# Designed miniproteins, single chains, continued (5): the designs that were tried, part 63

Each design is a single chain, and the fold is of that chain. pLDDT is the mean over its residues in the fold that is shown.

## One batch from the design tools (miniprotein)

Design m18177
Fold by ESMFold2-Fast:
Structure m18177 (fold): chain A 84 residues (1-84)
Amino acid sequence: MFSEEDKQRNRESFAGLREVLLEEAPTLPEELQPYALKAGEAPTMREMADYLRRLSELLEPTDPVRSVGLDFLAMSLEVEADML
């Protein structure tokens, strides 16, 4: 289990990720923007991870670098969700 300080940092990191995803959504292809917006508005880390994994899969053919980053982020969020 995480310490209370680790839990607080994870909550702050999650809030920061929401802001980044909402800010970056307009830079994505129009067809993929709904997935980024849903990820940024997701109420839980697990739901954010699900949307990010879907977005990663859809981006892989056109932007493999961003796709890999989003897949890694989704995996990290899934692990943290299971630990919190």
Scores: mean pLDDT 74

Design m18178
Fold by ESMFold2-Fast:
Structure m18178 (fold): chain A 67 residues (1-67)
Amino acid sequence: MDKFTLHGPSGNTPESREKSKAAGEALKKIVEGKMTVEEARELGLSDQQIAEINQAAKDLGLEPLKE
């Protein structure tokens, strides 16, 4: 049973920490205007992930992804 074994998606595993860092770095690159919504989709990001990145950017006072 996986009652306290957290596989990657959340928790205190090394994989969870690396994913959090990668998401933060991606957000920074995106809000610097280096990436568009289309480029993000080409990299394999879903519409939901793009929406969350744009929301986080707005919360930080940064520009969202360009269409």
Scores: mean pLDDT 63

Design m18179
Fold by ESMFold2-Fast:
Structure m18179 (fold): chain A 89 residues (1-89)
Amino acid sequence: SAEELIERAIERVEAVAAKLAETDPEFAKLAMDLVELGRRKKNLAVRAWLVQQAALMIFEVARKNKDEETAKEALRAYADALEARLIAD
């Protein structure tokens, strides 16, 4: 379901944001703020979109830092959120 995909994406974002907080605390905070905003949205497509944006931001920062493991996990979260958004529309 869209809700299960969103929760899986959020769990991945929370894990990689915690790791990112050591090097890029401002981007880790922004990603978690987007997730929190998403959790407050009743519309699942909007919630998925906000989580997708959080994942994309972490992916771009990890890519710039050459952190392949964090980038791959962020990309998995992005894919789950994108699929959830398409189902929720």
Scores: mean pLDDT 88

Design m18180
Fold by ESMFold2-Fast:
Structure m18180 (fold): chain A 70 residues (1-70)
Amino acid sequence: MQDELARRALELSTETRKALLEAGASDEEAEEQAGEIGGLFLELSRVRPLEEAEKEARKLGKELVEKLKK
């Protein structure tokens, strides 16, 4: 269970990092912000279904990308 959660957190972080880099973030900024999204997914997974936690983390990742464009 925890290994699967860690894997999904890493996948979300990787996707967010790529999107942030596309939006113009530095490698360092993208890695830090992507790591926060992965950590948020893990925190939400403690109190909510996995599907809901992933959806919320993805939404916030997209909002971070949109903020960079503004």
Scores: mean pLDDT 80

Design m18181
Fold by ESMFold2-Fast:
Structure m18181 (fold): chain A 120 residues (1-120)
Amino acid sequence: SEIEKLAEEAKKIVEEMSKKSLELVEKGEDILEIVQVISDGLQKVLELINKMVELIGKRSKKIEELEEELVNKVRELEDKLIEAQENKKSKEEIKKIVEEYMEEIKKILEELIKEILKEA
């Protein structure tokens, strides 16, 4: 289905966000470059979610709440990365922050996709 293709694309974008963010941490790149990758990825995911919601013709309160939870978790990751740089955290500590938050982001996205498919 078209919705399933959009869902797979959204999941792929989050995987690419995770991999690219971790690569940038390993290289010792500026935290603002890592934040930019995460922010750009979120924008692409939200565009795909909006297309899925348009296809089902409605946005329930549950979908709105899960979308807000997804956005808030990504913004929390961005804030934690900035704080980690200000506190001069090690690459290992920054990598752990990325890994832990990306796992939660993936779980929220999976739940959001499941809810959209349930309402389709």
Scores: mean pLDDT 90

Design m18182
Fold by ESMFold2-Fast:
Structure m18182 (fold): chain A 89 residues (1-89)
Amino acid sequence: MKSPLEKFAENLLKKIQEDFLKKAEAEGYSPEFIEQLKKLMDEYRKKAIEEVRKAIEEGKLTSFDDLLKIISKYVEEFLKGYEALKAKA
């Protein structure tokens, strides 16, 4: 059974991904760029969820602030990857 915190993180990251992709589509980026962006977001989402799960298993995730720090770390890494992807588009 998934932890409520893991479920919250999964739902939040999916919502962030959907909103970002809709914005990119609205800005007129190519379908190829959007597909590369989806893959990049999926990779960072998986990494974030894996770290959340590990923190729960190790008893290190004690607050919502801890959860948000993990999510923020992976959002920042995604943004670096996004800028690199745009530079090659």
Scores: mean pLDDT 79

Design m18183
Fold by ESMFold2-Fast:
Structure m18183 (fold): chain A 81 residues (1-81)
Amino acid sequence: DELARRARELADRLTAAEPVGRASGEGIKAALDAIETSPENAERVYEQAERLVRKVAATMSPEVRQLADEAVRALRRYVES
């Protein structure tokens, strides 16, 4: 799935950016794995990942925050597909 691949790519870039980005990227990857295993839980898993990213966004640099926003948007597109 191209949408899942895009979300995972962005999450990988986020985990490489800085320690706070790593936690957010790992959270998004865990969400992708959980949705792939149990698609019926996709909305709840997405909400949990979005909440995690929002909670730590204030501690991110502007560049990492932009990348995190892109990753969350990619995850949302995957869930909505």
Scores: mean pLDDT 80

Design m18184
Fold by ESMFold2-Fast:
Structure m18184 (fold): chain A 59 residues (1-59)
Amino acid sequence: DLEEAIRRGREEAIRALDVAAEQGVISRSTAERIKEKILAGEELSPEERELLRKAMEAA
């Protein structure tokens, strides 16, 4: 239940980052950095979380 929600959220976040980078909402290098951290299970910085929220809002 919770693990499935987390997994789905990660997939959505990664897709949103790709779309936002393609649209120029965030830089591609920034999107790739955040994607790598999400895939590695690393904690995002507050700045990276703000960029992720912006990407998800744009997608």
Scores: mean pLDDT 77

Design m18185
Fold by ESMFold2-Fast:
Structure m18185 (fold): chain A 61 residues (1-61)
Amino acid sequence: SQAQIQAQIQQLKDQATAQFNQIAKELKEKYKNDPIKLTIELMRAMGDVESQLLAQIQAVK
């Protein structure tokens, strides 16, 4: 049903958020003294997580 599909998508979003938060913690520690490099690496990580999430959502729909 559409409601079950939306619930699955929300779960995937929650998992992606948790994954990004874990990666962000590691990057913040690694680049704590380099804010420009930290910003670039966070943007790359966000792009990777978003790409994976979109692929998973497309598989559900």
Scores: mean pLDDT 87

Design m18186
Fold by ESMFold2-Fast:
Structure m18186 (fold): chain A 76 residues (1-76)
Amino acid sequence: MTPGSISSRTRGVHSRAMRGMSTRHYGMIVSVHTRYMIIVGVVSSYTPSSPTTRVTGVIMSVTRSIIFYGFSRISR
């Protein structure tokens, strides 16, 4: 169950970034992103359905921010 708006926004932003940036650089970021998503998934699996589950959500948000920051850093 995923909202289409998230997928549409993500795909749109990624497509635009790839057009302006080298695909090679994007590939490196995608590899890091995949590893972070796996780690977040594992943490989420171990996190109980308590207030601590919200912490996992925060970690996912931070991971997203780090990835976006990585994009900006590579551009500079």
Scores: mean pLDDT 57

Design m18187
Fold by ESMFold2-Fast:
Structure m18187 (fold): chain A 90 residues (1-90)
Amino acid sequence: MLATATVLATTKVGTPLEEAEKIAEEAAEAARKVPGVVDVDVVVKQNADGSHSIAITVTAETEEAARAAARAAAEVLEKSPYIESVEVQV
């Protein structure tokens, strides 16, 4: 049985798309390195206010692996000066 967790983040207003994509991929790479992770999907969407929405969806072999991967991604996002908010959904 595969488990899924999602990390949602919003960048600060005025963050360039290139920086949003870079931090999203750095966070996704951290998630991919967690043992038992089988897939990581990344979506970056431009908002009308000049912020960006980032969604990272992790699919893993166990709920524990999915949670660990989501937390690894969230930690990378939380350390970025470009990120306004991070939410983890498991």
Scores: mean pLDDT 86

Design m18188
Fold by ESMFold2-Fast:
Structure m18188 (fold): chain A 93 residues (1-93)
Amino acid sequence: SLEEKFRELFQEIARLVAEELKKKGYSDEEIQEVLDKLSEFYRKMLEALKNGDLEKFKEIAKELVDFVRKHVSPETAKKIEELVKEMLELAEK
């Protein structure tokens, strides 16, 4: 289903972020705080989709990418940007 594909893409984003932060020496508590913020963006994106608000979905997706860029390497950020782009393509059908 569409919701399952969104969940899988988001789980991959969260996995990539967690793995890199762990390698950078972030504590489990610090990693969880970053993941909690990612989950907040994801929930808002799902709410926008349920409301048919594609513009709001795109706005939140950009905020998620901008947030991730502050915490991960440019290489990891680029990979996450491609995953977010796939989410946008699914949202547009």
Scores: mean pLDDT 87

Design m18189
Fold by ESMFold2-Fast:
Structure m18189 (fold): chain A 107 residues (1-107)
Amino acid sequence: MRAAEEARRAGEEAIEAAKEAAKSGKAPTEAAAAGVSGSGALFSAELAERTGTPEMALDAGRSALGAAESAKLAAEKSGSEEAKEKAERALEAAEEALRAAEEAEEE
């Protein structure tokens, strides 16, 4: 399911952004929050993939968006360019996950 695949990608990129932000030492709380949110997005993506339902796909997409937003905040607070790049990839994947989930609901 594309929504689950993109939500998983968003979660993975958010976790990587959190790791890069943590390396800076400037945003430990935001990096921790992004890591937790990213893990949550991975879990939601797995549930969406296993159930195959539009409702779970939307939940995964929303979870992915939350993780991407947390990653972006951690990247901005850390000043890490690598974290910013990964957070941007997470946001793009989260937006694709939501789009795919919304398209699946209309069928």
Scores: mean pLDDT 85

Design m18190
Fold by ESMFold2-Fast:
Structure m18190 (fold): chain A 65 residues (1-65)
Amino acid sequence: MGKLLSEVVDELKVGDKVVIKLPDGSILEGVVEEIGEDGYVKVRDLKTGEIITVDPEVSELLSYS
């Protein structure tokens, strides 16, 4: 099971590949583009190329590299 993104956001850096479970249960595979001062993470979806803003308090980090 993943950890809540807010618990591990300090371990993330721009350029990391991430797998995130969103609040609706969908899986986002992407690259970290920006980490905001509020903890929100902007991730580029590898499937669509769109930038998705992820709320760290309601999303789970499944893996990163």
Scores: mean pLDDT 80

Design m18191
Fold by ESMFold2-Fast:
Structure m18191 (fold): chain A 101 residues (1-101)
Amino acid sequence: ANNAAAGERMRRIGRRLYDTGDDVDKKGIHDTGKLLRKGGEYYELGGEHFDKGDVDSGTQYSTRGWQLALEAAKIAREQGYENPFTMNVLVAELMQRNQKA
């Protein structure tokens, strides 16, 4: 019944991933930046599906976005840029998971 709140959460996370991807890309970490932007796109798509009441698709797309963010974090760690962006992504996901817990 509260699909609008779920959609809003997905859009906020998606925006944070986009902004982080842009920052990382400007620092020359292009592969990580692309994965973070793609993760943001999946979270935005998840939000659209939640807005339509399609909870299953919304959850599937947001889960894909999270998986891409984790892959981006792993690649950035290997390139020495783990701490600033990985913590931002993890905090955003923790906020999403614990909003109702």
Scores: mean pLDDT 74

Design m18192
Fold by ESMFold2-Fast:
Structure m18192 (fold): chain A 123 residues (1-123)
Amino acid sequence: TMVDKINQLAGEFDAAVDKTIELAEKEGYTSLAKKIRELVEEMKSARDKFIDAYKRGNAKEAKKYLDLFKDKAHELYKVMKEFLEKPNASESAKAAVQDAMDKGTKLQGLLSEATRVLELEAS
């Protein structure tokens, strides 16, 4: 189902973010780790509300939480790029950031497609 696909990608994204936070903390980038954690918790909240709206067939509410998710994802990607640009960031940390950004982009795309399907069904 669409919800199963969202949950699978969300789990992969969450794991990639957790690895990024772990490496950021280990390498002394504690401020970046904190920002990533705060933004990802806001993204999780928006995603949960999106899934609830999607299950209820509420296209307008789903779109609202998709937009909130996108706003927080944009802020997260700015922080992730800052981490990638650190001269002392390890290759494993950079790989974790790239993996998290890739999975986040795929998740955002899936939420967007789910919203589009609901909007077509609501018309």
Scores: mean pLDDT 88

Design m18193
Fold by ESMFold2-Fast:
Structure m18193 (fold): chain A 78 residues (1-78)
Amino acid sequence: MEEEERRRQLRAELEAATAEFLAKLAANPDVFDRLLAQGRAAGNQEMVDFVERLRELIANGELLDYVLELLDKELEEE
């Protein structure tokens, strides 16, 4: 079906984007400290919690699985 082809394409694009994102983070490890500082300065606890969770997912090698789960949830809501 058309939905299966679209889902496969989105998943492939998301995998490629996640790999590129991880490579950029490896080159710029201070980005998380900067984002945490911005979130704390703005009083944005949701941003702080998100960045800390993101760091945990990356450290555990679970970022791609998490991102794919979000995609599956989004596709179910459409």
Scores: mean pLDDT 74

Design m18194
Fold by ESMFold2-Fast:
Structure m18194 (fold): chain A 69 residues (1-69)
Amino acid sequence: MKELKVSEKVLEEAAKKAGIKEKVYGKVLVENGKVKGVLAASEKLVPADQLAEIAEYLEEQARKEAAAK
């Protein structure tokens, strides 16, 4: 597994897009270039589907941010 670094702002935007209003704090887990899940601190049990959508968005954003530097 590999951990992808993301900002809180991106996490919040991704969560809203996935329909999650709760605050999330964590990292994206990637394996073989594929999103495996997201580690998030929250009271709600986030379904794998929601985690996958968030992770995909975070991966693309992180990839673009890295290229911009």
Scores: mean pLDDT 60

Design m18195
Fold by ESMFold2-Fast:
Structure m18195 (fold): chain A 65 residues (1-65)
Amino acid sequence: KEEEIKKKIESLKKEIKALVDTLNARHQRLLAEGREPTPEELAEMDALSRRIHELNKEIAELEKK
């Protein structure tokens, strides 16, 4: 049971890392191009941020078990 929970947490952490890497790549691209994000880019980045927060909440719930 504990091993199953640990594996699930590890899987969620990998997913979070992929999302964080994507978000960071967006920020780096904007910096490299020397421009502000478009409204569409901001919405996409906000969606990524919300997903990361939601997954972190899932990990916190699993760690309570």
Scores: mean pLDDT 82

Design m18196
Fold by ESMFold2-Fast:
Structure m18196 (fold): chain A 66 residues (1-66)
Amino acid sequence: AVEETARRVAALLAEHLGSQAPVASVAAALELAGAVTALRQIARTLAARGHDEAAAALEALAAEVE
């Protein structure tokens, strides 16, 4: 479910970046872009900014949710 995926994304962002994202905001982004597409877009942005560990974690989550 989108809500479950959003909770997992928020947890990964908190763990790897120390950033707290509202679950509702993450869920809205996943619904608008499609869950797998949104996760891969975020992962690519993180990798481009040098956050390779966080990017790898989101790519793994995208593969699991697919």
Scores: mean pLDDT 75

Design m18197
Fold by ESMFold2-Fast:
Structure m18197 (fold): chain A 71 residues (1-71)
Amino acid sequence: MLGLILEFVTDVSRLGTPEVQRIARDIALKAIKEGASMEQMIDELEAALERAGLLTPAQRRLLADWRRRVA
């Protein structure tokens, strides 16, 4: 699981600004501490990026691809 989380954060960070990277890192750390699933982490990240006005079509596509991988 930790390896998948690190790969996910790296993929999201590649498409984003330093602010996107910070949000992704903080959500991943919270998910690890709370024992959340990959799906829950992806949902929380999508919501956080949408609230911040940082959710792009490219990021939406990446998140959908990751949901398919973890299903």
Scores: mean pLDDT 82

Design m18198
Fold by ESMFold2-Fast:
Structure m18198 (fold): chain A 104 residues (1-104)
Amino acid sequence: DDARLAALAAEIRDLINAYVRESETLSPEERLELGRRTMARLADLYEEMARLTSDPAGRETALEIARMMREHGAGPMGVVRLAQGEPPLTEERRIALLEAARNR
């Protein structure tokens, strides 16, 4: 459903913009908590987008983004990057986090 996909994309953008705006007045601890909640909600929205997407490549990408947000925690910088139209993690940062996890 193209209308629902468009609505999900708008909700994702609104959520990121709300995080950026609200985080300006919060303490570092409150910003981290808001960031965690924002990442969890973004993961849910990307998983819904994956369910509605008929394109296999688009579905795979949406699921990978959702998994990255849940498992690796893009954190506040991930939300900022998404607001700028960039992936929540750079490829180098994603690889570094995966390598660090393997060495634990």
Scores: mean pLDDT 70

Design m18199
Fold by ESMFold2-Fast:
Structure m18199 (fold): chain A 79 residues (1-79)
Amino acid sequence: SKKEIEIAKERLLKLAEENGGVASLTQVSLELDKLVKEGLISPETAEEIYMALLPVALQNGGVMSVEEIKEVLDRLLKK
């Protein structure tokens, strides 16, 4: 849902900001798994976010900037 994507956006941006402005696809995957375990997002929302970030991470050797994460998740929120 849109609300779940907003929660994930806040957590992933905070993760990247605390990690020098970048996050690996592995770090994102682990954070999404934590959000599902905490009951804050569904597994379906986690997969949607992961799949949307995957092509960006692959172009960048497995990492994404704060700005790239923000752009991708803002795009999902506008659907």
Scores: mean pLDDT 87

Design m18200
Fold by ESMFold2-Fast:
Structure m18200 (fold): chain A 97 residues (1-97)
Amino acid sequence: MAEEIGRALRKARQALLNKDYDTAIEYAEKALELVRQFLEQARADGAPEEVIRHLQEAIRKVEEAIKYAKDGNYEKAIEKLTEASRLVDEALRLYRA
């Protein structure tokens, strides 16, 4: 799951840098779906509140990235995808600790 989220976020960022905006939005939306699935799994597993909070914030950052990309603000979209990636990595670290 985490590897799939990281791959989707990376592909979204690469597509933005390559000016392939439709592909970037598709991968960002895929990442959003995967982070939501990870949040549901974490809640079901009784994960610590910090894990839940990081995943909720990551969801918001991906949603913001999609909005910025659709509005043509690709620089902010890349920034938000990068922030989402860091939050997912931290959630995974805490979840497996």
Scores: mean pLDDT 87

Design m18201
Fold by ESMFold2-Fast:
Structure m18201 (fold): chain A 66 residues (1-66)
Amino acid sequence: MSDVELLTAASLAAVKAFQEHRDLPEEERRKAVIDAALSVPGVTEEQAESLAKAVLRAFEDVRARR
């Protein structure tokens, strides 16, 4: 698996986890997203945290707009 394939799989898992847990408090959602990303073999904790931050920020931007 290349880095692109790895990050694509991790990003998909992260977004899916966030959508499934969107009604949870932010910290719980972040943990769910990190856990989902880490479930992809080869994903580092740093990559999982970065993806969780990116996913949360993207949805926060949408909510801030309304």
Scores: mean pLDDT 75

Design m18202
Fold by ESMFold2-Fast:
Structure m18202 (fold): chain A 100 residues (1-100)
Amino acid sequence: MSNTDRIINFINSIPTISDDDRNRYIDQIRYYDRTMNQKQRMNRFSGIITDALIITSRTSSDSQFDSIMSDAIDLMRSLGIPDSQIDRIINEANRQRRIS
């Protein structure tokens, strides 16, 4: 499975994101897949994952968000994102959840 397919599947798996936000992210992912090299795509994809986590931190129950976060961590590792950067993204999403 391509990195693009993995991120699209992740976005489609999120039950607590609006259809408008879901379609917007998928359109952006497909645009980056067509127009950018692999390194540029990975940088953009990490940004989309971060934004989706922040949105879902505000719209999800604790159990839903824990499931989404687990899937996001697995995806970010598959994209080659360093564990230190993954930890920062997790901490930011959890911070946003507490202040929502």
Scores: mean pLDDT 82

Design m18203
Fold by ESMFold2-Fast:
Structure m18203 (fold): chain A 91 residues (1-91)
Amino acid sequence: IKHLEEARKKLEEARKAAEKGDIEKAKELILEAGRHVALAYYEGLDEEKVREILELMGKAQEALEKGDIKKAVEYLEKAIELVDEAIEEEK
């Protein structure tokens, strides 16, 4: 659960950085969130949920590279929703 909480925090920080136009910081925070998602997988998070979260994070990163801030924020918000669902299921 701690790694999912850290992943959520990093994804929320990435969303805020993207909204401010800080593309490099947003990309760095997405990579940090990915490490926490991987650690949550080793602690028993469902493989399908891990794949869905990482896919949305990858799409956000691609949108940032294309300069599509709105799409990047949308994908980050969807990733945060999936992380929140995973945290609730662990309770």
Scores: mean pLDDT 84

Design m18204
Fold by ESMFold2-Fast:
Structure m18204 (fold): chain A 93 residues (1-93)
Amino acid sequence: SAEAEALLAEAEKLVASGDPEKGAEGALLAGEAAVLAGEAGDAELAVRALRVAVAGFRVAAASGDKELILKGIAGVLKAIGGAIEAGALERLP
């Protein structure tokens, strides 16, 4: 899905910034990308989005900010759901 790939590309840029607020935003966008990939049955893209969501969560968690940590967790949980929907359960880290 072009939309899922575009969301994931934006998520990767946000996470690469190293800014905790952008990391949390990136995790949420990666979660959305994983859901769209899951709906399309794209297991490879869903797993890539999950990895980006986890990376964004780690950046957010480094802040110690509860709100940013919770946003990062929400992104990761959404990405796990997308990966499961894509049939990528065996590829989950």
Scores: mean pLDDT 87

Design m18205
Fold by ESMFold2-Fast:
Structure m18205 (fold): chain A 78 residues (1-78)
Amino acid sequence: MKSIEEVFNEEYERAKAELERALAGLPPEIRDQVLADFDADMEKLRKIALKRKLTREQIERAVDGLLADYLSRAEELA
């Protein structure tokens, strides 16, 4: 069985790659700021997942929700 940390890291890498693709057409300064904000929010979510012992499905939903918010922000910046 994968640890909460392993599951979170897999979802984080997946979500970050998708966000990086969405930001690819934007100026580097904007991309770096959005990615920094995303990383900060993901680290807050990691702490919650570990403290509350979230399931894989709960982690996936939480990461996907955060990703959706950031993808919407990326679309508004394009």
Scores: mean pLDDT 85

Design m18206
Fold by ESMFold2-Fast:
Structure m18206 (fold): chain A 73 residues (1-73)
Amino acid sequence: SVEELLEQAEEAELNGDYRKATQLYTQAKQKVLDEINKLKEEGNEDEAESIKKRYQELVERHRARVRERKLAG
């Protein structure tokens, strides 16, 4: 899932594996874009916007956790 990819990316970033973190973030973003594009092609713009908003909220929460954990270490 997108959430699982973001969690794995967060862990990789905290471990200093920035290449792996970048790959995982890219995979998560691509998965979301594929879902958004499919919904737009089907004319489901409201659902596409909902997924985009949920992804943005999820990314912000993960960024906040990374900042917090870096400060704790």
Scores: mean pLDDT 79

Design m18207
Fold by ESMFold2-Fast:
Order: sequence, then C-alpha cells, then structure tokens
Structure m18207 (fold): chain A 115 residues (1-115)
Amino acid sequence: MEMEKLAKEMAEKLHERLSKNPIFKDETAREVVRQLAEYLIKEAEKSLTINIPKPSTEEAQEVQKLFLSTLQEVLEEFNIEPPKIEDHGSYYTITFPDEKVRELVIKILEELLKL
C-alpha cells in the first residue's frame, strides 16, 4: 500500500475514535489536538526522538494523553510498531522505532489536520 493512502486511512480511523469520545465535543479539546499535531509534525521532522511539553492545564494534559494513546492504538491495529512514549512529569519523550514509522506518523497527522 502507498504510504499516503495508508496514512489517510489511519488518520480517518484516529479522527473517528477521537470524535466518539465526549471530551472531543468541546472545541477547546479539538484545538489542543490541532496544536499538538502541528507541534509533533514540526519536531518529528528533526529527529527520531522528540520531547513534547505538557500543556499548563490538567484538562489539556488529559486531552494530550488521550490523543497520544489513541494514536498508539491505531498504529497497533494496522500492525505498525508504535513510538515509545515516556512520561517525565512536565514533558513526554517520544521515540520512533525507525524513519519509516516517523514518516508515516507525520503523514497521519498531516491528513488528520485536513479533517
């Protein structure tokens, strides 16, 4: 399967799962996801290991955690090894297993931002 087509299918699955969760009916939660996706794209282009700061509010932190866990679940369903996510209190470290998974995640997030 072409990477772009796979990324679009995974983005649609991710969007569907997020949309089913009541927390994402709030416009603020959707904005947190948009900002997080844009930040992830920018940082992932630089390195296989990236640091993602946690938002200042507990509500936004819950949205970020839910988004990252849902992304991992979607990757696993498509038999893609998910990035390793480590919690350091004020930030997460995300380590991609390889360049191919990094590129795929960037494409998934780009497609998600179009939805």
Scores: mean pLDDT 85

Design m18208
Fold by ESMFold2-Fast:
Structure m18208 (fold): chain A 97 residues (1-97)
Amino acid sequence: MMYRLTITVTLPPMPAAEAEKKAQQLVEDIRIEAENLGVRIVEIRVEPLKLAGGKYQQVLHFVFEGEKDRLELLATLVAAHARALGASVEFELEPLP
């Protein structure tokens, strides 16, 4: 049965250059994991939030479609990558019609 996985990753506040570099690396790592699992990448969006003191909080949005077991494994791998960066992660998994 086909499912959609929506993931929001919020990186900790960092200087602009570091925030951008870490966001780009995380996007690349997650893209590789999704491709290896045969999961369809629907959307990847990076949203920088400007904070006081010249810091940025990068918020990354991912939308994937695929088999439930593949998406659950992808969610686990994304959580591991996010944890390594001190990031918070929110997941939503829903069946497709």
Scores: mean pLDDT 85

Design m18209
Fold by ESMFold2-Fast:
Structure m18209 (fold): chain A 71 residues (1-71)
Amino acid sequence: SHDDEIRRLQEATGKKYPKEFLEAFFSSDEYQGLRSRLPDDVVLDYAVKVLNDPEKLAKYAKKFGLPPFTP
């Protein structure tokens, strides 16, 4: 299940991000908070939108507690 989620994020982002980064994103308190309240498809769509928009990712990286990442 967890590995399947990471695989879906990799596919949806064109494998732009390393698995380690996506695992950090997935395990962030912000993402897990959304996951506990929203349907899986909505949370996945949100993750894809953020990860595919460098400006959104930069804006929310601090909020998510993500490790620094430069493409």
Scores: mean pLDDT 71

Design m18210
Fold by ESMFold2-Fast:
Structure m18210 (fold): chain A 88 residues (1-88)
Amino acid sequence: SKEEAKKRIEELEKRLDELVARARQITNPEHRAEALSLIDKAREYIKKAKEALENNEPDSVIKSYVDAAEFYLRRAERVIERALAEEQ
């Protein structure tokens, strides 16, 4: 539903902000850049999901953008976790 999509988008935006803060803690510039690049891809799909929701596009279209954003945030989180573990 569109209400569920809106809730998922809000959750993704909060998670994105948290991952940006964590990525900034990475001291290795290459790993930090990789993490931020993945976060930027997630941000792009969150924007597309919000625009699709505003334009009353089909739930399947909105879901595809939400799922893409979730995919990139999960990848960013794994990069961040790996990078921070290597710095301990």
Scores: mean pLDDT 89

